# Designed miniproteins, single chains, continued (3): the designs that were tried, part 26

Each design is a single chain, and the fold is of that chain. pLDDT is the mean over its residues in the fold that is shown.

## One batch from the design tools (miniprotein)

Design m8867
Fold by ESMFold2-Fast:
Structure m8867 (fold): chain A 69 residues (1-69)
Amino acid sequence: SSSLIKKIEDQIAEIEARANDRSLRKELALEAEVLLGMVRIMHATGVLSEEEYNRLSSRIEAVLAKLQE
């Protein structure tokens, strides 16, 4: 579980690191939306706690907001 969470956090960090590249905005937004969908399913199936879900979903939603600017 902690290893899986770290992999998701690492993927979010990679998107955040590339978010300033205009040529990648559409691709990164799609990647972020896929991660958000995965996090929602993991929460619904009991793989993530409420705290883990809130932390990961908030971080993904924040990067999506930046990509839409």
Scores: mean pLDDT 85

Design m8868
Fold by ESMFold2-Fast:
Structure m8868 (fold): chain A 80 residues (1-80)
Amino acid sequence: DEEEKLKKFKEKVKEAINSLPLPEEVKQRLFDALNSAKSIDEAYENIVLTLAEALREGLISREQYEQAVSEIKKIVEEIE
C-alpha cells in the first residue's frame, strides 16, 4: 500500500529530524515540509530545499546541512 509506505517513511524521517543537531526553528520547518508532501520523492525534495534555505539564512552550517541530507537520503534508499 503506497499510503502505508509514505506513512512509515514520514515516521522514520521525523525520528531522524528529532535526533539531528539542528535548531528547533529548522526542525519545525522540516516537519512542515515533510507533512505537506504526498510522495516520498516530494518529501525528500521539500526537505533538501528547506535545509538549503536554512543554510542560506545562516541558521545551520554546511556540515549540518550535509549530515541532515545524508541521513534523510539513507532513509529514502531503505524505503525505496
Scores: mean pLDDT 85

Design m8869
Fold by ESMFold2-Fast:
Structure m8869 (fold): chain A 80 residues (1-80)
Amino acid sequence: REPTPLELFEEKKYEEAAKKFDEILKEDPENVSARYLRGLAYFELKKYDEAIKDFEWLLELYPDNEEAKKKLAEAKAAKA
């Protein structure tokens, strides 16, 4: 059985998880869960510019998403 992108993320295989979420987003670019989890994987990989883009996209659709707001602030702080 192939591991799911979420299982890869939970196993801290962030690069593999990000690649799988990227594949999902190529098929379904409006997948909110995949966008958030890819942003989290990029954050863990210290790819803060990529993480910021994913979190900003989420906040355009869901401006009240407190988890995305928090992670966006953390990514911007880590980049500074």
Scores: mean pLDDT 83

Design m8870
Fold by ESMFold2-Fast:
Structure m8870 (fold): chain A 112 residues (1-112)
Amino acid sequence: MEELKKKAEETYKDAKRRFEELISRAQENMEKAKKLAEKYPELEDGAKAVENLYQSLVDIYEEGKKKAEELMKEGNYEEAIKVYQDSLRKAEEALELIEQTTKGIEEIYKKK
């Protein structure tokens, strides 16, 4: 019990730090895409896609945090760990799509 609780608390701290890093990187990519779309209207749909993915990543973080914190309060440490790990994986997938979309926008910008 105590060992599982400590693992859940450590997982929480690591997940929080990683989420903050992912959100920061996603925000930078979103701002970059929006700035490019201001000069090239044909990139606006791509910039909106990045913004939507950014919002999805934020939602994944907020929902995962809320659910895991509720599980921690209930002493359900195994499920709390799973929720943090699943939410982090989903957020990483969202960031990968954000980075790929932003890179695509940059490649179009460089050719125009």
Scores: mean pLDDT 83

Design m8871
Fold by ESMFold2-Fast:
Structure m8871 (fold): chain A 65 residues (1-65)
Amino acid sequence: SAAKAQELLKQKKKAYSDTVSAISDAAFDTLDGSWDDGKKKIQEIADKGKKELDELTEEEAKTLS
C-alpha cells in the first residue's frame, strides 16, 4: 500500500540520518584516540547501518510488487 511505502521511506531516511550522526560522533572521538580504533568503530557503525538499510530496501521492493 502507499501508506506502507511512505512509512518505509520515512524509516529509511531515519536510518541514513542516524548512521551519519553515529559515524560523525565516532570520527570526532578519534581526535583524542587511535585512528585504527576509530576506523574499526566507524566500520562497525557503517555495517550496521547498511544492514538496516538493505532490510528496509527489501521491504520497499516487496510493497512495490
Scores: mean pLDDT 79

Design m8872
Fold by ESMFold2-Fast:
Structure m8872 (fold): chain A 75 residues (1-75)
Amino acid sequence: SIEEELEKTRAELQAKYDKYVELMNKLDELYSKPLSDENIAEIKKVQAEIDKTLAEMKALSDRFVKLLEELRKKK
């Protein structure tokens, strides 16, 4: 059902948001440490994971909006 897909999409979006927050906290921790080649490599890795997570959240958000529009058409 549309309602089940909404709940699933909402849960997936929440999981991606939680991951985003964890990655942002990790990035803040890395920037609080002296810059080394190892830390710079880890910062780049975390930045790439943040970009990927934001793109996934955007796709899920777009899906959620479309599901809400489908639900509205039934009322």
Scores: mean pLDDT 84

Design m8873
Fold by ESMFold2-Fast:
Structure m8873 (fold): chain A 90 residues (1-90)
Amino acid sequence: SPRDRAIEELRELVKKVLEEVRKLARERGLEDHPGLKEAIEQLRVVTEVMIRELREAPDEEIPRLLELGREVLEGMLAQIKALLDEAAAA
């Protein structure tokens, strides 16, 4: 269904964000940074909320919610990158 495809696409986007985050943390020696662990947990919580919203939404809202999810994930990735940049400069 369009809903199942949207949920799968969102999960794939989250996987790519986590892979990018882990790569950046590894390159900077920050894999065990407490702020990174908190950010990853927040990403998990936000992902579960977005999946729930996709499951409960009418079919016509699915494209809008998926687009919003992409924007949220892009914003979270940018925040995590900024956190890793700040930690590396300290």
Scores: mean pLDDT 87

Design m8874
Fold by ESMFold2-Fast:
Structure m8874 (fold): chain A 64 residues (1-64)
Amino acid sequence: SMLAQELLEEGKRRVEEAVRRGASRDEIRELFMRLQKEILSRLPPDEAAQVMQELGEYLQRLLA
């Protein structure tokens, strides 16, 4: 959906910003917990799970 795409792009931006700032593992985990709560409140569970998976994969690419 368009909303899922918007939330994914916003999530990617926030993850990139955290990594650029040199955020700790705990800070990144806290960010993902907040993102999960926000996304689950706005999307159906299936779409929310897909967005969270893509954000996790994106984080792994940034840390490679």
Scores: mean pLDDT 87

Design m8875
Fold by ESMFold2-Fast:
Structure m8875 (fold): chain A 77 residues (1-77)
Amino acid sequence: EELTISAKEIEKDGKKSKSITVKKEDIEKVEVISDTQVRIITKKGEKYLVTFESEEEKEAFVKGMKALGIEVVEGTL
């Protein structure tokens, strides 16, 4: 099952985009970095820093990830 994630900014290895498509089964975990930022970590070790336009959008995303059975943890800077 593919997930399309859209945000204000998504950064991976210095490359910036506004959307990514990842397979649900390829996501290892999501780390909450700040009120508007999460880091998506894939089973391959890829890291995406996702910046949302609002805290509400970030909270909705986190709830969605948990509903899909994806682990969500607190990240550190």
Scores: mean pLDDT 83

Design m8876
Fold by ESMFold2-Fast:
Structure m8876 (fold): chain A 93 residues (1-93)
Amino acid sequence: MSAAEKIKKVFEEMKKKLKEAKTKEEMYKVLQEALSKIVEIIEKEASEEKAKKAYELLSEYYDKMLELIEKNDIEGLLKLVEELEKELIKIME
């Protein structure tokens, strides 16, 4: 399985769990778990240059995702997660 395929699987699980989450606390837990798995994939599979770009992207999107969770904007959060997935896969390919 390629790094991009591993990342796609993490995002698929993340989107499913976010749709099932009933509280902000559950959403934060899902986000933290997904980010932990993504970081592990980047550290094992990415070059230093790709890892740097990926971490900069993740940091930017993390702040935006936290804002959407605080607003209870589930639709906005899911759209942002899909955008992050596409951009991150481009870096890792």
Scores: mean pLDDT 85

Design m8877
Fold by ESMFold2-Fast:
Structure m8877 (fold): chain A 63 residues (1-63)
Amino acid sequence: MEKISELEKKVKELEQKRNDLLQQAYEAMNAGDVERTRALLAQVQEINDEINKLKEEIEKLKS
């Protein structure tokens, strides 16, 4: 039970980081900085992969 709570906190922290990176990517895109936008979106993808792995772990612990 406690492990689920810890994993959920990690997910929330990663979701906040993802949102910050998405905002930066949107700003870079509007500025026409294709290279920076691409790099930021790649970081967002890595965070999404980590969030998905943590969510899968949470689901396994609930089962």
Scores: mean pLDDT 84

Design m8878
Fold by ESMFold2-Fast:
Structure m8878 (fold): chain A 74 residues (1-74)
Amino acid sequence: VKKLEQQAVSLYSAANINKVGADTSRELAERARKEGREELAKKFEEGAERNRKAAEENEKLEKEYREKYEKAKE
């Protein structure tokens, strides 16, 4: 059952990395927008959206593996 715990931890780390990537891309998008670089801002916003979706998927998988681990361990 330790493999389920390790997979949950790995997915949690991946989700956090993607969340940080999304936040950074949003900050860069806001900065580009303030500088009048609308096309660059849109590109960063698209990157932030992709990172956010990846974080959501990894968080969902983390919850599934964590639940499996808890059931297997009691």
Scores: mean pLDDT 81

Design m8879
Fold by ESMFold2-Fast:
Structure m8879 (fold): chain A 87 residues (1-87)
Amino acid sequence: SVSDLVRIIGEITELYLEMLKAGMPKEEAEKVVDEVNELVIKFIKGEISLEELRKGLEEIISRLPEEVKPYARERVERILEILERMK
């Protein structure tokens, strides 16, 4: 639904703000957001499974600064919960 898409955008926005707050350069934070958006769009299009989406998002989190990882995991779990409900 539109409300579920708005929630996903909100979770990605919160991740972006936490990356900036942790001192990540804007260009680096934007690249991470783009990678997350690409995986979410691929899943919505049916190009990847939920398991592949989870693995891709976990890989992105593994590359983030240690300070950001807990926030990123929380945002990613929220996104996955929303997407699983939409199928």
Scores: mean pLDDT 86

Design m8880
Fold by ESMFold2-Fast:
Structure m8880 (fold): chain A 69 residues (1-69)
Amino acid sequence: ARVPPSEEARHAWGTEVNRAVNEAIDRAKAGKMSIDEAVEEVTRWARERLGLPDDAAAALGAQVKAQLA
């Protein structure tokens, strides 16, 4: 089987992204933060933790906003 290092990194990355997005959505739905705060937190987390460029981080924030709208 062929498992390149980039595939392992992408699998771990995808799991962390799904966790962060779901946690932000759950906290917003529980009234612990606003929709705008959830979007900002996910966008900031993606930039700082994953090193994503601003456009990719903003896309994750937009996903959170769409799910909560």
Scores: mean pLDDT 72

Design m8881
Fold by ESMFold2-Fast:
Structure m8881 (fold): chain A 72 residues (1-72)
Amino acid sequence: MEAKKRLAEILGIDPESLTDTEVSTLAAQLFAPLAAERNRKVKEEKKDPEATYPVPATPLGMIKAWEEVQKK
């Protein structure tokens, strides 16, 4: 529910137009480039090729991570 509302607000669309599957897919799409950039940055900063950025397990977690970056 909360993830659906936040995602709809970000996209500027009606939250009722989104299904749970669409919310999960769109949240993953928003987070994918952020995850790739964060993984690269973590590997460089730690100088450890196996270091990875922790991926949020929920669509809401992905949306919150994306929003945190957008606030800057």
Scores: mean pLDDT 70

Design m8882
Fold by ESMFold2-Fast:
Structure m8882 (fold): chain A 89 residues (1-89)
Amino acid sequence: SMEAEYREELTKALGQSAFETQKYMEELRKQAEDEAAKSEDTVAELKRLMREARLQALQFGGDSVDKALNEVKEKRARRLAEEAARAAA
């Protein structure tokens, strides 16, 4: 229950990061459209940045959730140990 609640909070935080990434991707897309008539090199560079940002977002999201979940598990185990010690005293 407590771990599920923490995971839900972590999922909401990840959702916020995904929203910010989506905004960044949309901005790059608009820049590519605005520059389309000016330079093919600029458009190609913006497309490369969009692809790299997407890959980084996917890798970051997975790593962030995994690390945060492991930290929550460790803190929960420590809290349970402290509560058990206080109950025994």
Scores: mean pLDDT 62

Design m8883
Fold by ESMFold2-Fast:
Structure m8883 (fold): chain A 80 residues (1-80)
Amino acid sequence: SSPVQQALAFIQQHAGDSSAEAKDQFLEILKQCKPEDLQELLEAANKAGNVVCGQICKDLLNPQGTPKDPTLLQLIQKLC
């Protein structure tokens, strides 16, 4: 499966999961995705009601300031 397909499946399977473990797993999948994939993933997260994954994608599309999570910072630098 492609990284985007893996991310889409994760969003669907983890809707309503706000755990740190789920966040970290999603960020690891996003390391393998391309910047153009973020809009599709944001839309999928919104449709699935996955607020955590949706917020991560939104923050990557429109970064503001310095994030506290070093993985998120690395992704912003790679994708933006």
Scores: mean pLDDT 76

Design m8884
Fold by ESMFold2-Fast:
Structure m8884 (fold): chain A 65 residues (1-65)
Amino acid sequence: MEKEKKETLENMERSWKELGGVGVEVEGGKVTIYLGKDTPSNMLAAMAMVVEAELLGYEGEIVRL
């Protein structure tokens, strides 16, 4: 369970950085997705990552920089 969650979050961070995202922060059961480029594709990807994080039992949040 904990191992699978780590691998999923690492894959999310890798994919997000490849799309030009700033980063992903995990703290205290919360996953924060930092949006660098404000494009429709990046927003859709960030929203999908929030849903995935919430399905894993985290609280998901998108932050625009």
Scores: mean pLDDT 73

Design m8885
Fold by ESMFold2-Fast:
Formats: sequence, C-alpha cells, structure tokens
Structure m8885 (fold): chain A 88 residues (1-88)
Amino acid sequence: DEEAKERAEEALKNNPEGAEQAIEDAKKLLTLDEEELIKTILSLPESDQKNFLANLKVVVYIARMKKMYDLAEKLEKLIEKIEKALKE
C-alpha cells in the first residue's frame, strides 16, 4: 500500500498524462463484465496477477488524490473481489 501510494504520487508529479490515461483505463475496466475479467486474471501467471493488482492499487491512490472518490471505491471493491477469487 505504501509503495502504491508513492508510485501514485510520482506518476501525478512526473507523468500526469500517464496518470490521466490510467484513470481512463480504470473507467473502461469497470465497464467490462466482472466475471469474465476475474476469470481472465485467474488464467494469468502468478507474477502477472500480482502486477495487475499492484497497478490497480496505484490507480486507487491516483483517483483519491484527484478527489475521484466514487471511482476509488469501485476499484477497491474490484480489488477485494479479485483477491478473494485468487484465494479460492
């Protein structure tokens, strides 16, 4: 979580265009079928699963720093569902 927060702060300061793109990508991600998305993530190698979750956590912090609290909450719920599915 601390690493994700630091990466979000760095992105907003040094790569604001990339941070904006990450927000747009996250909005698109939330329009996808959730069951299909989770199934796709479960089919990935463990390293790719971890990278996906780590990157998604960075986007949550970017959203919060931009005061996009509704988006941040939806992404946090998606992360929780993915983490729960990975433990099954």
Scores: mean pLDDT 84

Design m8886
Fold by ESMFold2-Fast:
Structure m8886 (fold): chain A 81 residues (1-81)
Amino acid sequence: MLTKEELIARIREAVQRLTDLIRKASELGALTDEEMREAVELIQRAQEAIDSGATPEELRAVLDELDKFIQRLEKKLEEAK
């Protein structure tokens, strides 16, 4: 099981990856206004969880949401090429 520090590190990596994907998706015209809003809210929630000292369970839930959103965007970008 991941430690709290490992979860925080993975969340930071996922946030950076999501930010890069949003930029690419936006440049390709593949990002909807709703997806942009969802991504921004998820990034904000992730940052708040790190800053507030959330539990490992809460950090894991945020990481899982980030990973799912990233996977969805990566699939959409693959289909947009």
Scores: mean pLDDT 81

Design m8887
Fold by ESMFold2-Fast:
Structure m8887 (fold): chain A 67 residues (1-67)
Amino acid sequence: SLEERQRRVLELLRSSSGPLSARDIAELLGISQSAASRALNGLVREGRVERRPVPGVPRFHLYRLRE
């Protein structure tokens, strides 16, 4: 389910030493990048995860937990 996927994304971000891209999360969880992006978009909308652009890298975002 999307909710279970979001739970796994939150756990991964919590255990990571730094922000992760959607591609990193997809690879680490063994899911498609579109599935990772969908889970991340839901978490960003809920205010649980922060999406940050990377200066000089168009259309690339890093994600981290929001307190």
Scores: mean pLDDT 84

Design m8888
Fold by ESMFold2-Fast:
Structure m8888 (fold): chain A 69 residues (1-69)
Amino acid sequence: SKARALAAIETLRALIEAGELHSDELERALVLLSQLGFSEEAARLGRLLIVEHDREGALALLDEIEARL
């Protein structure tokens, strides 16, 4: 649902801004976003945060997903 996707986005945004990039909560939020039909975006978010260390790019992608809800 849109409400569940928005909740996952808000959780991810808060964790990114807090620098909590290795938490179980971040993994659960990415899994939830993937299950709600944003699997490619969830995979890219994980890559941006864990591999590329591009926090600004991750936040921008979250804004793009939210705009499409």
Scores: mean pLDDT 83

Design m8889
Fold by ESMFold2-Fast:
Structure m8889 (fold): chain A 68 residues (1-68)
Amino acid sequence: GPEANAQGAADAALRGEGPVGAVKAFSRMGTEVGDPQSAAAAIGKAVEAWHDGPEVAARRMREAALQS
């Protein structure tokens, strides 16, 4: 559900795998739930947020996933 998706996105960012790791985790969740438009929007926000550091990226990815 949305909370599990939010946690997965946050975990990817916090693992320090960089934007690629975060994008892969978020993209996989979007594919599994069948909502590619929301997944694409969240991926874009995650990539932008990564420039602010992993804690900020995790927070923004979690918020984006919860809004889905």
Scores: mean pLDDT 58

Design m8890
Fold by ESMFold2-Fast:
Structure m8890 (fold): chain A 79 residues (1-79)
Amino acid sequence: MPKLSEAKGLKGIIDAAKELEKAGYVPRLEDFEKPILAILLTKDQELFDAFKPVLERYLKEVLGYSDKEVKAFFNNIKS
């Protein structure tokens, strides 16, 4: 479960999803919730790197994100 210290990370993900919804994308947070929670919970660079390819692939292949949008998404998660 997310800790209180990780609340800003979750807000960043939610804010990104709302911006995508405004742009005409359908945000499906539940489809990638497990990889996102793993990234937020571990604080472990190795586990983050292990899940990053799966999440990046989902964003590009399912949601149609560009490389720039994917980088912005990960910056919001890590901030």
Scores: mean pLDDT 55

Design m8891
Fold by ESMFold2-Fast:
Structure m8891 (fold): chain A 90 residues (1-90)
Amino acid sequence: SRTVVYKNPKDKDKWIDLGPSETRTELTLYPLVFDYREAGLLHIKSPESEEIGYYVGDIPHPEPQFFPRRLLLEQENPPGWPKFVIAPEG
């Protein structure tokens, strides 16, 4: 019975410059509206890959903290990364 609603950002793309243009990572954020205030969907695009992930909490600039959706849904995080997981409320 929990409803999850996502909203597209006003700007479709947000850029985080992690280095030279050839290695730059593109990050698009889609905040989710549900019981968790600080959560959303990430669309991560780099010259080598394109992934969709989730986040919980603030994503600081210029060091974005992101992760593949599969790892979040399995409540796992890459080694050395902060814990990002969509936890059930209650």
Scores: mean pLDDT 39

Design m8892
Fold by ESMFold2-Fast:
Structure m8892 (fold): chain A 70 residues (1-70)
Amino acid sequence: SARTEALRARARALLAEAERALADGDYKTWIQLAEEAGVLAAIAGDEALVARAQELVRKGREGLASQGLP
């Protein structure tokens, strides 16, 4: 449906924003954007996109931990 396609498009856009935040070392913004993308992907029923978002959240949290941040 058009609504599902819009949710998928927004999720992909958020993941692209998360990747830009990572390039700047902004792990907190990375995590927030990836988590939002995961929620939208789940509502859209896109399991592959949910998995991608979850992987990016994990990597972002590892990045924060490596800098001594929670």
Scores: mean pLDDT 83

Design m8893
Fold by ESMFold2-Fast:
Structure m8893 (fold): chain A 90 residues (1-90)
Amino acid sequence: RDRVLGLLEIGRHNFELGKKYYRLGKAGAGPEKYQAAIRAYEGARWSFERAAREAKRLGPGFGPLAERARRRAREAWRLMEEARKNYKKY
């Protein structure tokens, strides 16, 4: 349980960093901010995917936690691809 919650917190932190860097990139702070957003979202996706796998191992009572983690991982991947698309325009 604590391991899953820790991975979710790491994922959330990286996801918020990704949003921050993406906003800076959109505001014209340069392509390196999009690269920082990509790396942060990648870290978030990895942490959420790992949280989902660890929650699945804990049993069916952790199904909702695993599903939440999987949804967050998909969201992070989508935003990472958006950041990559914006980076390619530079």
Scores: mean pLDDT 84

Design m8894
Fold by ESMFold2-Fast:
Structure m8894 (fold): chain A 100 residues (1-100)
Amino acid sequence: SPAERLESLREELEKLWDKLNQAETVKEALEIVKQMQQVLSEALQLLEELGLSDEAARVREALQLLESLKESDSLDEIKKKAREALELALEAIDAALAKL
């Protein structure tokens, strides 16, 4: 079901956040960010298919934050921006789950 898929994506995001917190290099952190972008892209597609436009807009904003990250950014800045993106995405997914 859409709810079960959103719950699965939420769990994947939390696991990726745990990995990001353990990242010791910019390269490692950016590889995890790419995985977060993939999960958020799947969530965005699902939310758009469900007609949840407000939740989809928040996930799109989270994706834009992650897309702004570069190899020239510090590890701390990458983790900070990724956390901001995660908070937006989790709020959107939780709001979507409450409507399903």
Scores: mean pLDDT 89

Design m8895
Fold by ESMFold2-Fast:
Structure m8895 (fold): chain A 74 residues (1-74)
Amino acid sequence: SMEEKIKELLEEAKKKFEEIFKKGLPYDEMMNEVGKVVQELRKKLKELGASEEEIQEALNEFYKYTAELYKKYK
């Protein structure tokens, strides 16, 4: 289903973020790398045929995850 495919792409993006976070990059470099993950996630969701609403919901969930992980470690 579309929901399952979106979830799989989200989990992939979350793993990429965790790898970036573990590198301990300076904030500006970390944000640049995270921006690349976001752009790739958006691109893959569009290629799946997800609606703009579904894409925005997925990105919001990704941002929520990154904020929670950052809060836990800072």
Scores: mean pLDDT 82

Design m8896
Fold by ESMFold2-Fast:
Structure m8896 (fold): chain A 90 residues (1-90)
Amino acid sequence: EIEKLVKEAEKLAKEAAKMSKDKKAQELILTGVKLVKNGLVTSDQKLVDKGIQLLREAKKMVKDDKKVVAKVDKAIKLFKEAYELLSKGL
C-alpha cells in the first residue's frame, strides 16, 4: 500500500538521478526524495511539499530529457498518492 508507493517512487527518482547528465539535478532529486520520505514518516506536510518542490526544480533543469522528466513526474505523483493515503489512514 503506502510502502509500495514510496518504494516505487524512490526507485523511479533514483533511476532518473542516475540517467541525468546534470549533477545539480541529481542532487536535487536525491535531496527531494529524502525530504518526502522524512515528511511521510513524521506526517509533516511541509517536508513533503519541500521535497516535491525540489523534484520539480530538478525536472525543470532536465526539461529536454523526456525519459528523466517522465520518471520524476511519476515519482512526484506516487509520493503525492502516498501522502494522500497516509492523511486518510486515520
Scores: mean pLDDT 84

Design m8897
Fold by ESMFold2-Fast:
Structure m8897 (fold): chain A 58 residues (1-58)
Amino acid sequence: AQLAQDAVDAINAAAAGYRDKLTSEANKKTPEEGQKLLAEADARTARFQSAADQILAA
């Protein structure tokens, strides 16, 4: 249980860091490129959530 929670916490921290980094990069790009980067971040966050759900279900 604790090891699974630690893994989920690590995944959530990585997702948050990735989102923050892409938000900073989007601010340096054109609005069109920034929107594309944010859409990619949302897709990656969904994959992180799926992985976390699988760890907790095991």
Scores: mean pLDDT 74

Design m8898
Fold by ESMFold2-Fast:
Structure m8898 (fold): chain A 111 residues (1-111)
Amino acid sequence: KIKEALELLERAIEKLKKAKELIENNGDIKEVIELINEASLLLIEAEELAVEAFVEQGKFELAEQIRELGLEALKHLGEAGQKLRENDREGAIKHLEEAIEKVKEMKELVE
């Protein structure tokens, strides 16, 4: 479960980095939104696996930290999508960077 969560978090980070690169290079916004959606699904699955594993180990504080970081990351991904719909590419990049940092923090707790 923990190893699976780690692999999913790594995949989510790579998809979000690719989304950011596409925005920076004036790429297809539909592809960016697809990458954000794919990363969000990976993040949700990773969070569920990590929380379940920590709860089974009696590590309730770590489980709560993972839930909080996951919620913050998902909020930033939602904001990035909204900024893209508003044609605010700089705002979208900022929120993607915040989401990437939250996912990296989750990965550090899971490692």
Scores: mean pLDDT 89

Design m8899
Fold by ESMFold2-Fast:
Structure m8899 (fold): chain A 81 residues (1-81)
Amino acid sequence: EREQLRKGAEQTAQTVRRGLDAGQTQLVADQLRGLSDYLRSQGMDRSADLFDRASDAARQGDTERAAALLREGLALLVEEL
């Protein structure tokens, strides 16, 4: 259900924010890619695209850009649910 999906995404986003703060960029990139793939499978392509871009930024070590894209993706996900 929508509420379950929202809670799961919010939990993942919280974990990812902590990982970015700790400099765990590769782990964060993998988690964001997994979230993006899952959301795309649920038909949430717009939020999935933002999480894919956040994953790429994290993989490049751009933690500031990754955090910004994570916030945008989560906000868009709430609107898509």
Scores: mean pLDDT 78

Design m8900
Fold by ESMFold2-Fast:
Structure m8900 (fold): chain A 72 residues (1-72)
Amino acid sequence: SPEEELEREVERAYEEALKLIKQGKSVGDAIRYVSGRLGRAASRYPEHRERIFELGKEVEDKVIKEYEKLKA
């Protein structure tokens, strides 16, 4: 289902963003990756565009929090 595909895309976007941060990439690079991946998903599932943007914001916030923990 589209919901299951979106859940997988969100999870994979988050996992990859965390790998980028742990490899020493900038938080900006990680957020850009998430935005690009979820932007493509929004193009594929326009009926779920609003939900995808909400999920993208949640992933962005989680990535920023993890970056701050690693920086501290």
Scores: mean pLDDT 81

Design m8901
Fold by ESMFold2-Fast:
Structure m8901 (fold): chain A 94 residues (1-94)
Amino acid sequence: SDAEVAALEENISIFVDALKAGASVRDALNKLADALEKQGYTVLAISIKSIADFVPEGMNVEGFKRFLRSSLPLLKSEFSRRVADILLEGLDKV
C-alpha cells in the first residue's frame, strides 16, 4: 500500500545507518523489519524479513545492489518495485 511505501521511506535510515555501522545486509534488513513491526507495519515487516532470509550469508552492499537491480524486471507488483527502489536508494547512501 502507499502507506507502507511511505513508512519504508521514513524508516530507510535504520537500514542505512546499520550498514554504515558495519552490519551485514541481512542483519540491517532484520533491524529495519523489527522497527517496522514495532510501528504496526506487520505485512511490510514480514516482506522485508523474507528478503533478508533470501539474502545469501556474506552478501555485501554491492552484491545486494546487483541482486535488486537484476530482480526488478521479475517483480510483478508496483509495491514490490517501489520497495526495491527505496532499498536501492538507501544502499546508494552507504
Scores: mean pLDDT 83

